# Designs tried in a protein design run: designed miniproteins, single chains. Part 77

Each design is a single chain, and the fold is of that chain. pLDDT is the mean over its residues in the fold that is shown.

## One batch from the design tools (miniprotein)

Design m2831
Fold by ESMFold2-Fast:
Structure m2831 (fold): chain A 58 residues (1-58)
Amino acid sequence: SSALAIDLIMRDMGLSREQAEEAAAMVKAGASPKEIAERLGISEETAAKIKNALLKLS
């Protein structure tokens, strides 16, 4: 579920709820790790981990 994915990302990656919700929306839209990193102000490596986690939990 989206709610479970959001809570796990906040906990594991140290994201705010707003950042986690934005990341989930971007992944659903097919955004690249670079696009996610630029939008959230995080590293591309962290963005790639977030994308992989969201795809695994979807």
Scores: mean pLDDT 78

Design m2832
Fold by ESMFold2-Fast:
Structure m2832 (fold): chain A 66 residues (1-66)
Amino acid sequence: DREEVERRVRALEEEIAAASAAGEEVPREVLAELLRLGARLELERRTDLSEEERAEALARLDAVLA
């Protein structure tokens, strides 16, 4: 659900902040997951899209980020 996605986004943001504070490079996989979850939250705000259309949009993002 949206709350689970929001909690995961916050956890990833904390991970990125910790890496930045340590002067370390953020792993690409962490950035890709944050982007996917951000897209999910954005699609949830779209009332003009069906559940199927949201799933297809996310699948396209996964293909691009693979």
Scores: mean pLDDT 75

Design m2833
Fold by ESMFold2-Fast:
Structure m2833 (fold): chain A 55 residues (1-55)
Amino acid sequence: SEERLRRMAEAILRAKDNPIIRKLVMKELGLTEEEIDAIKNLEEAIELVKRGLAK
């Protein structure tokens, strides 16, 4: 579970520079472009994944 959470967070970081990954994580986790663009590091990305999964 922690490993999967980390992989999803890494995908969010990649989504900042990759429009295909961005579209996928937005659909999978219910995230907005603004939420993805606001993330600056892995810790923030992990918290965003947790919030997305809680919805």
Scores: mean pLDDT 81

Design m2834
Fold by ESMFold2-Fast:
Structure m2834 (fold): chain A 60 residues (1-60)
Amino acid sequence: SMEELRRRVERALASAEKVLASGDPVLIRVAIAELEELLRTVTDPELRARLEEMLARLRA
């Protein structure tokens, strides 16, 4: 459902924030892959924008 997808995105973004704070390159690589997978599934423009912003931060 859209509700389940939204919760999945929210959990992934929260996890990515913690990963970014940790600076662990292995965890950052995994987080990037997970967010890229979500972008292939998510069609909602607001959720896509949030995923793209987090990906840019993880790749910085």
Scores: mean pLDDT 86

Design m2835
Fold by ESMFold2-Fast:
Structure m2835 (fold): chain A 97 residues (1-97)
Amino acid sequence: MTKEEKLREHLARASRAWDEGNYEEAVKHYEEAVKLAREIDPGRVAELLDFLADAYEKLGDKEKAIEAYRQMIEVYEKLGDEARVETARARLEELEK
């Protein structure tokens, strides 16, 4: 299986798990999708980190959600997307309450 095929499979499985309310399964597949995207599709990394952070929030894993948002902020800063950086920072502050 190619890395591209693995990425598509993990995204499909994560999406299905999310729709079923199985956030533990969604996290597993989004974690693998982020790893693959960093190698083969860096433009998707921020989007996948957002999904991963939301899944961690659903599980009550506040610390892991915070880490995912911090990584997402770094990606958007490198892209020069100031609006997305502000949105992500606002969400991070809400989690740190």
Scores: mean pLDDT 85

Design m2836
Fold by ESMFold2-Fast:
Structure m2836 (fold): chain A 93 residues (1-93)
Amino acid sequence: MKVEISEPVVLPGSGMALLGVRVLDEEGNVVDTAIVFVDSDGKAAVLSTEPGRFEVKVEKVGENKYRVTVRLLDENGNVLAESEPVEVELPKL
């Protein structure tokens, strides 16, 4: 299976970006989804139907630029799949 992150959408005036997350099977069908929010402090929150199913890693790679990676976890917290990293530029105030 694969984890894909959509193109980031920066929310004007909020200092936040929204990223769509899709989990694809071997045939390319969407089997799970989540929404990730990243704030200007590099903190992430996940909106999904199952708490703890997604883990988000945020790394600061520039003054206002963050690298975001999403992992899909099983019920025991083991990593099942990991996305390619996506870079997000968040304007400061």
Scores: mean pLDDT 80

Design m2837
Fold by ESMFold2-Fast:
Structure m2837 (fold): chain A 61 residues (1-61)
Amino acid sequence: NVEAVERRLVELYLRGLISGEVASEAFRLLTAGRYEEARELLIAAGVPESEAEEIVRLAQE
């Protein structure tokens, strides 16, 4: 669900957990089906693993 993924990435950005560049790149990877790379990017940026996993799940729906 693209809209749900975008909403969650915007939330992380507004909370100060990720930069706008990281949010944009994660969205690009998720919409391209590159789920493992998106998960690793979010975790490396400081997003909790549980939140990164939930975003990846939403991208597959």
Scores: mean pLDDT 87

Design m2838
Fold by ESMFold2-Fast:
Structure m2838 (fold): chain A 62 residues (1-62)
Amino acid sequence: SAAEREREALLARHRATVVAEMENRGWSQEEIDAMLAAIDAASPEQREILAERQRETLEHEA
């Protein structure tokens, strides 16, 4: 459905934002890949929490 596709697009955008912020902070590709692998290995609920927490940390770093 359109709603399911929209949800998938939002999740993909969220992951892309996390990656972009890590790259902008000077994290290596290996570190980014390891973080994404850890996020993916978690439960869906934990994965969402980890991604959001990491995004917030990068966004709010002074």
Scores: mean pLDDT 67

Design m2839
Fold by ESMFold2-Fast:
Structure m2839 (fold): chain A 70 residues (1-70)
Amino acid sequence: KEDEEFLERVREILLRAGYSPEEADRLAQRIVEAAKRSPAEAMGVLTEAGIPAEAYVEVKRLLDERFGLP
């Protein structure tokens, strides 16, 4: 499923950034749910959560790929 693939990729980015599996899963779910409303909402979640710059750039690329390049 599209949402499962996106969620998995976001979770992997967060895990590499040093989040615990539990935190990465919760945050990835929030990002995916926000992205369903709009990519801008998902970017808002990244900003509010204080995601490290490295992870922020990677998640933004995924959002651009998924919603900017259908």
Scores: mean pLDDT 77

Design m2840
Fold by ESMFold2-Fast:
Structure m2840 (fold): chain A 55 residues (1-55)
Amino acid sequence: MLSEKEKKAVALLEQGYTQAEVAKKLGVSPATVSKVLEKEIEEGVKVLEEAVAKV
């Protein structure tokens, strides 16, 4: 489950905001935004990675 801040960060990045702008809007560090993106991508990529490993 993603927290409200994590979901907001992903939505802002999808809208074309930079990592620094998202961090500024949410009042967090850019490193925090990077970690949020890593979690979101990791969940999606994990399913695909298992499929790719068999090819």
Scores: mean pLDDT 69

Design m2841
Fold by ESMFold2-Fast:
Formats: C-alpha cells, sequence, structure tokens
Structure m2841 (fold): chain A 114 residues (1-114)
C-alpha cells in the first residue's frame, strides 16, 4: 500500500510561484502524477514523472511547470510559476506502485488572487 502526504497549498498572488511537495511511504513507486480539479471543471492531469526520470506536462502548463521525483527520499515536487487566477484548483498527487496499486493524496487547495 502507498500512502501520500501533501503540502504547499494556500492563497497566492497572481504572477507568483507555488511549490507543492509530497512524500510517500509503503510499496515502491513507478509513476507519480499531479492532477488538478478547477471549480466546476473535470479532473485534469497536469504533470507526471516515472521512476526512470521521464517527464510529461499538459500543454496548459508546459513551460511554467516543473516536476521532480527523488526515489531515495520518497519525495516529489511540482513547481508552477507565473500563477494565473485560473490555476485556482484542488491539486492531487497520484502514485502508481510496481504492483499496479494506485494511490491518491487527499488534495491540497491552491487559490490564486489578482
Amino acid sequence: MIELKESGGGTFKEGSSVTLTSSYSGDPVVLIAWYRQKPGEPLELIASIRSDGSKRYAPEVAGRATISYDPEKKTSTLTLTNLKVEDTAVYYRMALGEKGVLAFGEGVEVTVVA
């Protein structure tokens, strides 16, 4: 079983940056992804990283998002720069274990104000 602990949410000014961090415990992880859900919109995948270091970013955040993964410390971060009011969302961590078990974090709220 994989357990996720998330931090870094809060209220941020437009044009600033946020760094969301997550630690995990339990089974080895092969994929970590960050999802978000904006008010009134569906859940969207914004960034992912595999244990081999391969990364993917959604077009909406490409060029301003950076994902990292440290398998030794069992931590990952998502940094999002040049924040827009439209980045206001609940951000969720997903981890995929090598046995195919999926785990989601509880979500962290990010509010961006003009």
Scores: mean pLDDT 79

Design m2842
Fold by ESMFold2-Fast:
Structure m2842 (fold): chain A 65 residues (1-65)
Amino acid sequence: SAQAEALALLESPSPVRRAQGIATLAELGPSPEIEAALRRLAEDESVHPGVRAAARALLERWRSL
């Protein structure tokens, strides 16, 4: 599924692939599983700061629903 593929991309060591995963999840919309994965990514200090910022921005956009 697109969700499973996007979630797998979030686990990639590549910041570009992680960003692709976030973009796909943005198109799929919010769910508890997706939001949990994005929160974990946003809070992981070992992750590229641009990727963490993108994850936080998406979560903030969805919180304003």
Scores: mean pLDDT 85

Design m2843
Fold by ESMFold2-Fast:
Structure m2843 (fold): chain A 77 residues (1-77)
Amino acid sequence: SMEKQKLAALAVGYVIRAIGYELEGDYKKAAEEYKKAGELYEKLGDKEAAAKYYKKAAELYEKAGDKEKAAEARAKA
């Protein structure tokens, strides 16, 4: 459906923003954007993409020193 295509495009947009924050060294904001992408892929039924971006979020939360959010994101992967 057009709605699912729009949600997929939004998920890609979150990934692009996450990459931008990584380039700036803002690992916490990058992790938040990857988490949002993971949530959208999960909603779309793309479990492989969801797991991938939750793992990315966990890694970046860990780099940011946020061990609690990193553990939460890993649990979603």
Scores: mean pLDDT 88

Design m2844
Fold by ESMFold2-Fast:
Structure m2844 (fold): chain A 80 residues (1-80)
Amino acid sequence: APSEAELAEAEAELARAEAETDDENEIRAIRIAREGLREEDEERRRRLLAEAYIVAKGEEPAPEVVARLEEARARLEAER
């Protein structure tokens, strides 16, 4: 499972992305990803991060937002 340090890093990146964007759809996707990082249920976390990623992709997301969501997802995959 991702450590608190890994979650803190991902959370900080998503918080930065949220602060840097003024697009409501991008903010929504980032907030879903942040909720996913805080979710204790691994399956729910993966689903929330996947949904945030899909929302970001489907709504013509900025590449920076997509990269941050992909990094957050990769941290969950790396937990094994």
Scores: mean pLDDT 65

Design m2845
Fold by ESMFold2-Fast:
Structure m2845 (fold): chain A 67 residues (1-67)
Amino acid sequence: MIEPLTDQQIEELKKKADEYEKNGDYEKAARIYSLLAQHAQVAGRTDLAEEFKKRAEEYKKKYEELK
């Protein structure tokens, strides 16, 4: 069973993604937001899941452009 993330865990993951973004690790930042979107979807927060999915897609485009 996938347990929904707590608000504190979500904030910690956001902070980790921000650190990856600052280091130019857009691929890792994208993966974190994809994970956040999945957990938001499981928690029934569809609006939040869509927001995180868009963030993940933006980071995916950034690292694809670096290739």
Scores: mean pLDDT 78

Design m2846
Fold by ESMFold2-Fast:
Structure m2846 (fold): chain A 62 residues (1-62)
Amino acid sequence: NELALKAIEEGKQKYLDAMGNEEAKKKVEEGIEKLKEAVENNDTEKAQEYSAEIAETVNESV
């Protein structure tokens, strides 16, 4: 799942650059690590869950 991991890395930079809240930034970084683990383990359900949590945190922080 090389393409998904690359997309996550590219998205990570955009998310972190958009955030001014240090706590939310840490939460997003942790969520991205969990998302990468889920993608590597082919856990589609968890990957979708973590993606939604990351998006929610970003939207609440910008």
Scores: mean pLDDT 72

Design m2847
Fold by ESMFold2-Fast:
Parts: sequence; C-alpha cells; structure tokens
Structure m2847 (fold): chain A 66 residues (1-66)
Amino acid sequence: MKKEKLEELKKKIKELLEKMKELDKQLEAAKAAGDKKKAAELRKELLKTIGELIREIGEMIDIELE
C-alpha cells in the first residue's frame, strides 16, 4: 500500500526531473539562437514543471510522515 504509492510518486518525480532537464537544454538552445519568444515559452513551461515537482515531493513527504 504505502510502498506502492511512494514508488508511483518517485516515478513521477523522476519523469518531472527529466522533463526539467530537457526544457533547460531547449531553453539554452533557444537563448543561443536569439529566439526570445521560444525562450519565454520554455521558461514558463519550466516554472510550471517546477511547481508540479514541488507538489509531488510534498505528497511524498506527507506519506512518509504518516
């Protein structure tokens, strides 16, 4: 029960971390290309992904404390 939920959350966290790395890579490429519009869109997506990561980590902590 608790272990399965923790495994699921860890998987989601890993997927979000990979997404963040890919978005950061794309953001650096867009900045290097001078594509300010694409860079702004990628920054917004990164911030959204960071918010999702914080939420998932919070859920994991809550499960571990209970």
Scores: mean pLDDT 80

Design m2848
Fold by ESMFold2-Fast:
Structure m2848 (fold): chain A 94 residues (1-94)
Amino acid sequence: NMEKILAFMEGYLEAVRLAKEGREEEALEALFKGISKALGDESIEKRLKELIEKGDWEGLQKLLQEVEEKLKKLLESLSEEEKEELRKLSEEVA
């Protein structure tokens, strides 16, 4: 479980770094890659890109809700020690 959270955080950290440099498209790609790795589903990254290219806002909202639910379940599955490590990692980027 922690390895999946770390994959998400690595993608998120890279996305923040790229966004600060004005590299918005690369930031989104890093975030999508992190999400796909965290959930163990490479189709999520592909689906996000396809929906954005089509301008399918309703489809994008539904996919984001699905991603949020899966990420919430992943976070809820963490032990207290894993949650503390995640908190420390979050503080490093704040």
Scores: mean pLDDT 74

Design m2849
Fold by ESMFold2-Fast:
Structure m2849 (fold): chain A 63 residues (1-63)
Amino acid sequence: DDAKKKNELVNRILELIDELYKRGLESFGLTEEEFLELLKEFAKLPDSIENLEKELKKLEEIL
């Protein structure tokens, strides 16, 4: 996999996670602990571009 493309996908995912943190905590009543569990799941993602794109799509569907 191309490292530059992976970095671009990771950065985009992190941007959406930040947006979800702001909107999720404020709009959906999520606790900080619940948000940390989401980050834990993200941290388990394999280093494949396909799986990063899948996670990006999931975040886009939520936001």
Scores: mean pLDDT 66

Design m2850
Fold by ESMFold2-Fast:
Structure m2850 (fold): chain A 69 residues (1-69)
Amino acid sequence: GMSKEELEKALKAAEEAKSAAEVRAVAHDLQTNGVLSEEEAREAMELARAGRIEEARRLVVKKVQEALK
């Protein structure tokens, strides 16, 4: 699992992500550390690939915020 400090850094990276590649990188790291499921990471990557960067970013941000509770 990720530490609170690592989750805070991931949250910032997700909020600042402007490209599909940046969203995919954050989603992959979160999936590897068990914050996102394989299905959730795939959904975020598919949204980013479709150019729906804001939706992909919101999905990732929401999941990191939930992990910080």
Scores: mean pLDDT 84

Design m2851
Fold by ESMFold2-Fast:
Structure m2851 (fold): chain A 117 residues (1-117)
Amino acid sequence: MAAVEALRTAADLAEQAGLEPIAKAFRYVAEGVENGQIDEGIEKAREVAKGDPTGRGVVDAAKYIVLGQPHEAGGAAGDGAVETYRLHPDDPEAIQRAEAAVRAVSAAVDTYERLKA
């Protein structure tokens, strides 16, 4: 339950920020957890995030939340953002998208930790 709620919180924030592929990635992982098909959910999320370092960081973060490793989830999202900044230093849209994705993962981590306390 805590992982699903955390991933849905992240999906809602990503959707509000206009990050539809990122929101879909979080929702696929959440649905996978609810349906006992975690590997299928993660695979669908990876396909949506394919070729994008921000998206890769998000999928890794979602996987860590499912594994009960919220600290690792924050790190994975941060790594994806740093790679995005290195590859696209002059792309304000890519930078804003990476920052919004990190905020969504941070909210998921906070939600997960609150529900596990």
Scores: mean pLDDT 85

Design m2852
Fold by ESMFold2-Fast:
Structure m2852 (fold): chain A 51 residues (1-51)
Amino acid sequence: SMEELKKLFQQFDTNGDGTLSRDEAQALAKSLGLDIRSEEFKRLLQTLSTK
């Protein structure tokens, strides 16, 4: 699960800067079945960015 999430994040992070554009974040959230504006999604991004 965590490894799959890291792969997804890496695939959408085209510039490798550890950040996602709005469109990239939306695509990732959609893949996970999450709302891009949800706290769950924001916390997930925070976890993937730090670890």
Scores: mean pLDDT 72

Design m2853
Fold by ESMFold2-Fast:
Structure m2853 (fold): chain A 64 residues (1-64)
Amino acid sequence: KEKEIAEKLQKLADDMLTKVVDGVSMKELAEEYGRPYVELKSNEERQEYLKEIYEEFLKKLLEE
């Protein structure tokens, strides 16, 4: 189970990183991951937002 969780998280992280590198906007990422877009004022806020998506995904996997 833990190995499966790590594998899922790694894939999510890789997908998110690839999209960011490809120039996908934070708004588009929010849409794809089913979150409402919030106006982000700084790089710190953007990093927190991405971390929040990751943490929600992790919590869902851990519950299973």
Scores: mean pLDDT 65

Design m2854
Fold by ESMFold2-Fast:
Structure m2854 (fold): chain A 62 residues (1-62)
Amino acid sequence: AKKVAVAVGNNEEAAEKAAELLKKAYPDAEIIPVVGSLEEGRALARALRALGIPVFGIFVEA
């Protein structure tokens, strides 16, 4: 599986901004944008890790 990162924003524009910044820093990673709270991003990362998906980071744009 490819390395995965979660990009969290409290609205769609913030989530897209976080995802864009992550894609520039980690171009070989799969970036999953999440619109919501940091807790929702953490919950998704925990679920993905439980499935054996290597989530290396959670990044937040407020």
Scores: mean pLDDT 78

Design m2855
Fold by ESMFold2-Fast:
Structure m2855 (fold): chain A 80 residues (1-80)
Amino acid sequence: DLEARLAELAAQIARWRALAATLPAEDREKALALLEELEAVNRRILELLAAGDFEEARRLAEEFLKKHEEELKALVEALA
């Protein structure tokens, strides 16, 4: 279910933060900042889902992905 997948994403973010800590300082700062935003958005979406605000949860997810699409792709590629 969606809540379980978001909980899995939270665990994955923690793993990515640990990997990002091994990057050079400049790249580390950018990666950690993006991961911090992703963690905050993931937490907010979970809060909205718990409250039954599915439409707002979807809107937040779409807005975050649209804003950070290229940065997220670069981050995943760097940490893979």
Scores: mean pLDDT 77

Design m2856
Fold by ESMFold2-Fast:
Structure m2856 (fold): chain A 61 residues (1-61)
Amino acid sequence: MSYGAGIKDGKGALLTATPEGIEVEEFPSLEEAAKAGSEKSGRSPEDLAASGQKAAEKYGL
């Protein structure tokens, strides 16, 4: 399982990759999405935001 935080439609989004696919959870801001992902994954909010933003641009999300 992996996590990333990005922006979707001006709101924060937490992307969770599971064996069943990618789950998207919306938050009011990127910072809140990154914090939620940090709590679930143990990674820093900054690392999650960087990873999620790159993934979103690569996959056109």
Scores: mean pLDDT 72

Design m2857
Fold by ESMFold2-Fast:
Structure m2857 (fold): chain A 75 residues (1-75)
Amino acid sequence: VQAQIIALLNALADQVSDPAAKATLLALAAVLAASALSTAAVVAAALAALDALAAAAPSQAALVNAAKAQIAALQ
């Protein structure tokens, strides 16, 4: 699950055009890769970051919603 969420964040970063959003997603993926977190903590961190991205870049809402749906399917 952690590896799948990291892969999803990296894929989403590749799809977003906003450099700040891309940097935020890549930074989160790196933090999660370096952290010994539970599945629940990884999911919570990813969902919080995606909610923040949707608020900061509403134009990316469709990509964010797709990513959130993929994370929800892992639970």
Scores: mean pLDDT 72

Design m2858
Fold by ESMFold2-Fast:
Structure m2858 (fold): chain A 87 residues (1-87)
Amino acid sequence: KEAEELLKKGEEYFKQGKYDEAIHYYSRAAVLYAREKGPDSPEVARALLNLAKVYKKKGDIEKAKEFYQRALEIDPSLEEARKLLEE
């Protein structure tokens, strides 16, 4: 529940264009999901995908690719992450 609430706060900040706050909450959500559900859980993959989206919006393409690659290693079916890497 706490990790999901942190993820939602990150989404709210991301929509407001507050990318540093979004990174803070998404990172905390990823850590909590890893502790609660394991480091290779779908919830961790989702938090990593959201981190990749924020870094792309900030123009940090290298960081965005790193997080997309990590998300795809956990969940290869993440079409959004795969399409970014194939471009």
Scores: mean pLDDT 81

Design m2859
Fold by ESMFold2-Fast:
Structure m2859 (fold): chain A 61 residues (1-61)
Amino acid sequence: MLKLPSRGELLAVARRHLSPEQVAALRRAYDELARQLGEEEALRAITTVLRQRHPEAFAAL
């Protein structure tokens, strides 16, 4: 059972490992998904994608 990171924790890791352009895109994607699905489901979806795309940065979240 994986504990979800907070939005702040996710963005903190993103700022260390991703470009500013990628961080801006991530913020927009999160805000759009949160509007449609709610914050918890948006965090699940984005965290899953980031763990798959950037395991070296996001696997520890």
Scores: mean pLDDT 77

Design m2860
Fold by ESMFold2-Fast:
Structure m2860 (fold): chain A 56 residues (1-56)
Amino acid sequence: MEEVKEVTDEQKKEIVADARRLLAEGKPFEEVIDELAKKYGISKETVKKILEQYGL
């Protein structure tokens, strides 16, 4: 009964790639989530779930 965001597999790959770059730069996990949420126009919760699913 929750609406699913229109996040494609390609978008998930881009989010994960950006997250890996930000983490490699030494940014903390919470900052990475915030930056990606703003960049992709999605919720922090959605970003966190995607990153956790991909093993971060």
Scores: mean pLDDT 77

Design m2861
Fold by ESMFold2-Fast:
Structure m2861 (fold): chain A 70 residues (1-70)
Amino acid sequence: SMAEEQLRTTLEAARELLEELRETNPELAEEFARRVEEILSDESLSDIQKNMELGALLTGAVALLVSDRL
């Protein structure tokens, strides 16, 4: 389904960001990984909702990474 395809694409982006974060900011990487796991393990969320939540988390993590040295 389209929702499953979008979720897989978002998960791939999350994995790539996590790999970068583990090299540059391990604390943020651990927090990001925990939040990804929380979203994926939440049985009350549909694939569409999981994709939206992961997308928001990705945006937030990038914003924190950019501001983290101010």
Scores: mean pLDDT 79

Design m2862
Fold by ESMFold2-Fast:
Structure m2862 (fold): chain A 87 residues (1-87)
Amino acid sequence: AKILKPDEELLKLLQEVLKTDKKEYTENELFLAFMKYFKEKKLYNPENKRIVDVSNDPLGKILEVEELDLSDIPKIVELLYKHSTEV
């Protein structure tokens, strides 16, 4: 399986919010880390829980997006690879 190392700024943010020292992730582990991040930071849209508003969160600045649709799995996976290095 491919191992992903999040870029330094993303890695530090995930470590801080999720209270983990984990540095390397499988694709599925990193996807689940993002889901846990959204829950911990309460980023779900109150009107539609499929939508995550990151526009006012440090994560949005790092990922260069304002909003994520959790039903658009290919776009989320693309963001994981864009902001990580394969090791």
Scores: mean pLDDT 85

Design m2863
Fold by ESMFold2-Fast:
Order: structure tokens, then sequence, then C-alpha cells
Structure m2863 (fold): chain A 80 residues (1-80)
């Protein structure tokens, strides 16, 4: 599944690479804000904030789960 592939890929990244991934997704969301529904934007912002909090806490597993959820929202919006 896409979720399994994303989990496998993200699990191989370092904490620094995961932080860069979150920052990259934040820039993508800001660029393509007009292509997101209000509900999709709110959900994406919540998942990216969750990933940032998890990374700050050193919780790689929680950060990966939040990133996968964010990427699934982007896929539904046809942005990933």
Amino acid sequence: SLRDKLLEYLSKLSMEELREAVAGLRKLVERDRDKLSPEQLAALEAELARAEAALAAGDKEAAIEALVDALEILREARLA
C-alpha cells in the first residue's frame, strides 16, 4: 500500500532529514494553499504541527505517522 511504502521510506530518514521534509511540505502547502479546501488546509496544518512537535520531542515514530497522514491528505488534494 502507499501507506506501507511511505512508512518504509520515512523510517530510513534521519531526524534532520525528517525536519527538512516537514519544512518542505510547509512550503508546498503555502505555495498551493488555493488548491486546498479549508478542511484539507486545517488537517494538513494540524498534521505538520504534530510532526514538528514529535520531532522536537525526539519521537521519530510519531513524526513519521504525522508525515504519512499529511502526505495522504496531499495525495487526496492531488498535490502528492
Scores: mean pLDDT 86

Design m2864
Fold by ESMFold2-Fast:
Structure m2864 (fold): chain A 84 residues (1-84)
Amino acid sequence: MEERRRREEEARQKLFEEAKNYLISKGLVTEEEVENMSFEEILRLLFKHDPEKAEELLRKYAGESVEADVYLALLEMQKAIDKL
């Protein structure tokens, strides 16, 4: 379904834009640097510098973005391991 694909793409783009804007606003990356970064690299930096904000953004787009669902599941798995 084209509509489902569009919603998934929109959610992914919104997550990516919010993550980029947050990192730029914190002075962690420049606008030029983020243009050359992948989605995975942006999320990795966000987890490194502000894991609470990373979780907040992933939860916001959970159920709408497959990437958000996958990364949220990985975060929950890591939290479970850290409790051991």
Scores: mean pLDDT 76

Design m2865
Fold by ESMFold2-Fast:
Structure m2865 (fold): chain A 74 residues (1-74)
Amino acid sequence: IDEREVEAAMYEIGGAAYETAGDYAGAAEYYLKAAEADPSRRAEFLERVAEAYARLGKDEEAARYRAEAERLRA
């Protein structure tokens, strides 16, 4: 396993823990770190960031990250 995959998995676990706690700001931060650590999963992590920002009422940020994720999947 590539060290980048391990690093991304650790950030993903952190993001999920923050989501479970209801801390969507913390979740977004950790999913952004995961997206940087593993570019092959960037679209997946940016979708998680968009959902976290939507939960915070930051609709403009949520829309931007959704658009970036869609662009990466096209």
Scores: mean pLDDT 83

Design m2867
Fold by ESMFold2-Fast:
Structure m2867 (fold): chain A 55 residues (1-55)
Amino acid sequence: MKLSEKERENALAGAITLLQEGFSEEQVVQLLVLSGFSEEEAREILKEAKEILAK
């Protein structure tokens, strides 16, 4: 796995953890943006995390 893909995978895992700990969707997006992701990419990662948590 490439470094960029690995970093994105780690961000996805982090988003899942934050949602499970009760952080809001907006807080998760903000934290991802602070980690260097664009707002669009942060929202995409959030969507994937929500889909994984849904089933």
Scores: mean pLDDT 78

Design m2868
Fold by ESMFold2-Fast:
Order: sequence, then C-alpha cells, then structure tokens
Structure m2868 (fold): chain A 55 residues (1-55)
Amino acid sequence: SDLILRIAGHDLGVAPERLREAVERIRRGGSVAEIARELGISPSQLSGLVRAVTA
C-alpha cells in the first residue's frame, strides 16, 4: 500500500501522506466526494485508489 500511495501521489499531484489520510477517512465512513474535492481529484480516482490499497 505504501508503494501504491507513492505512485498515486506522483500521478495525482497529491502528497502520499494526504492520500493515506484520505483512504483512512473513507474507511471510517467519510464521504468520497467531499474528500476528493478537498484533494482536487475526482471521486472516481479516489475510489480507484481505495480499492487498490485495500485489495
């Protein structure tokens, strides 16, 4: 998951630490749409990342 977050962070222009926090917020029932908006990425990109990290 750490490698996936580093690659995604580079591709999406978001710090890997912020992506890790976003994934954990979603796991705790956070809104994908709201968190994606905060990060400046699409909900689809964030949903894809959550699936990749949790697979």
Scores: mean pLDDT 81

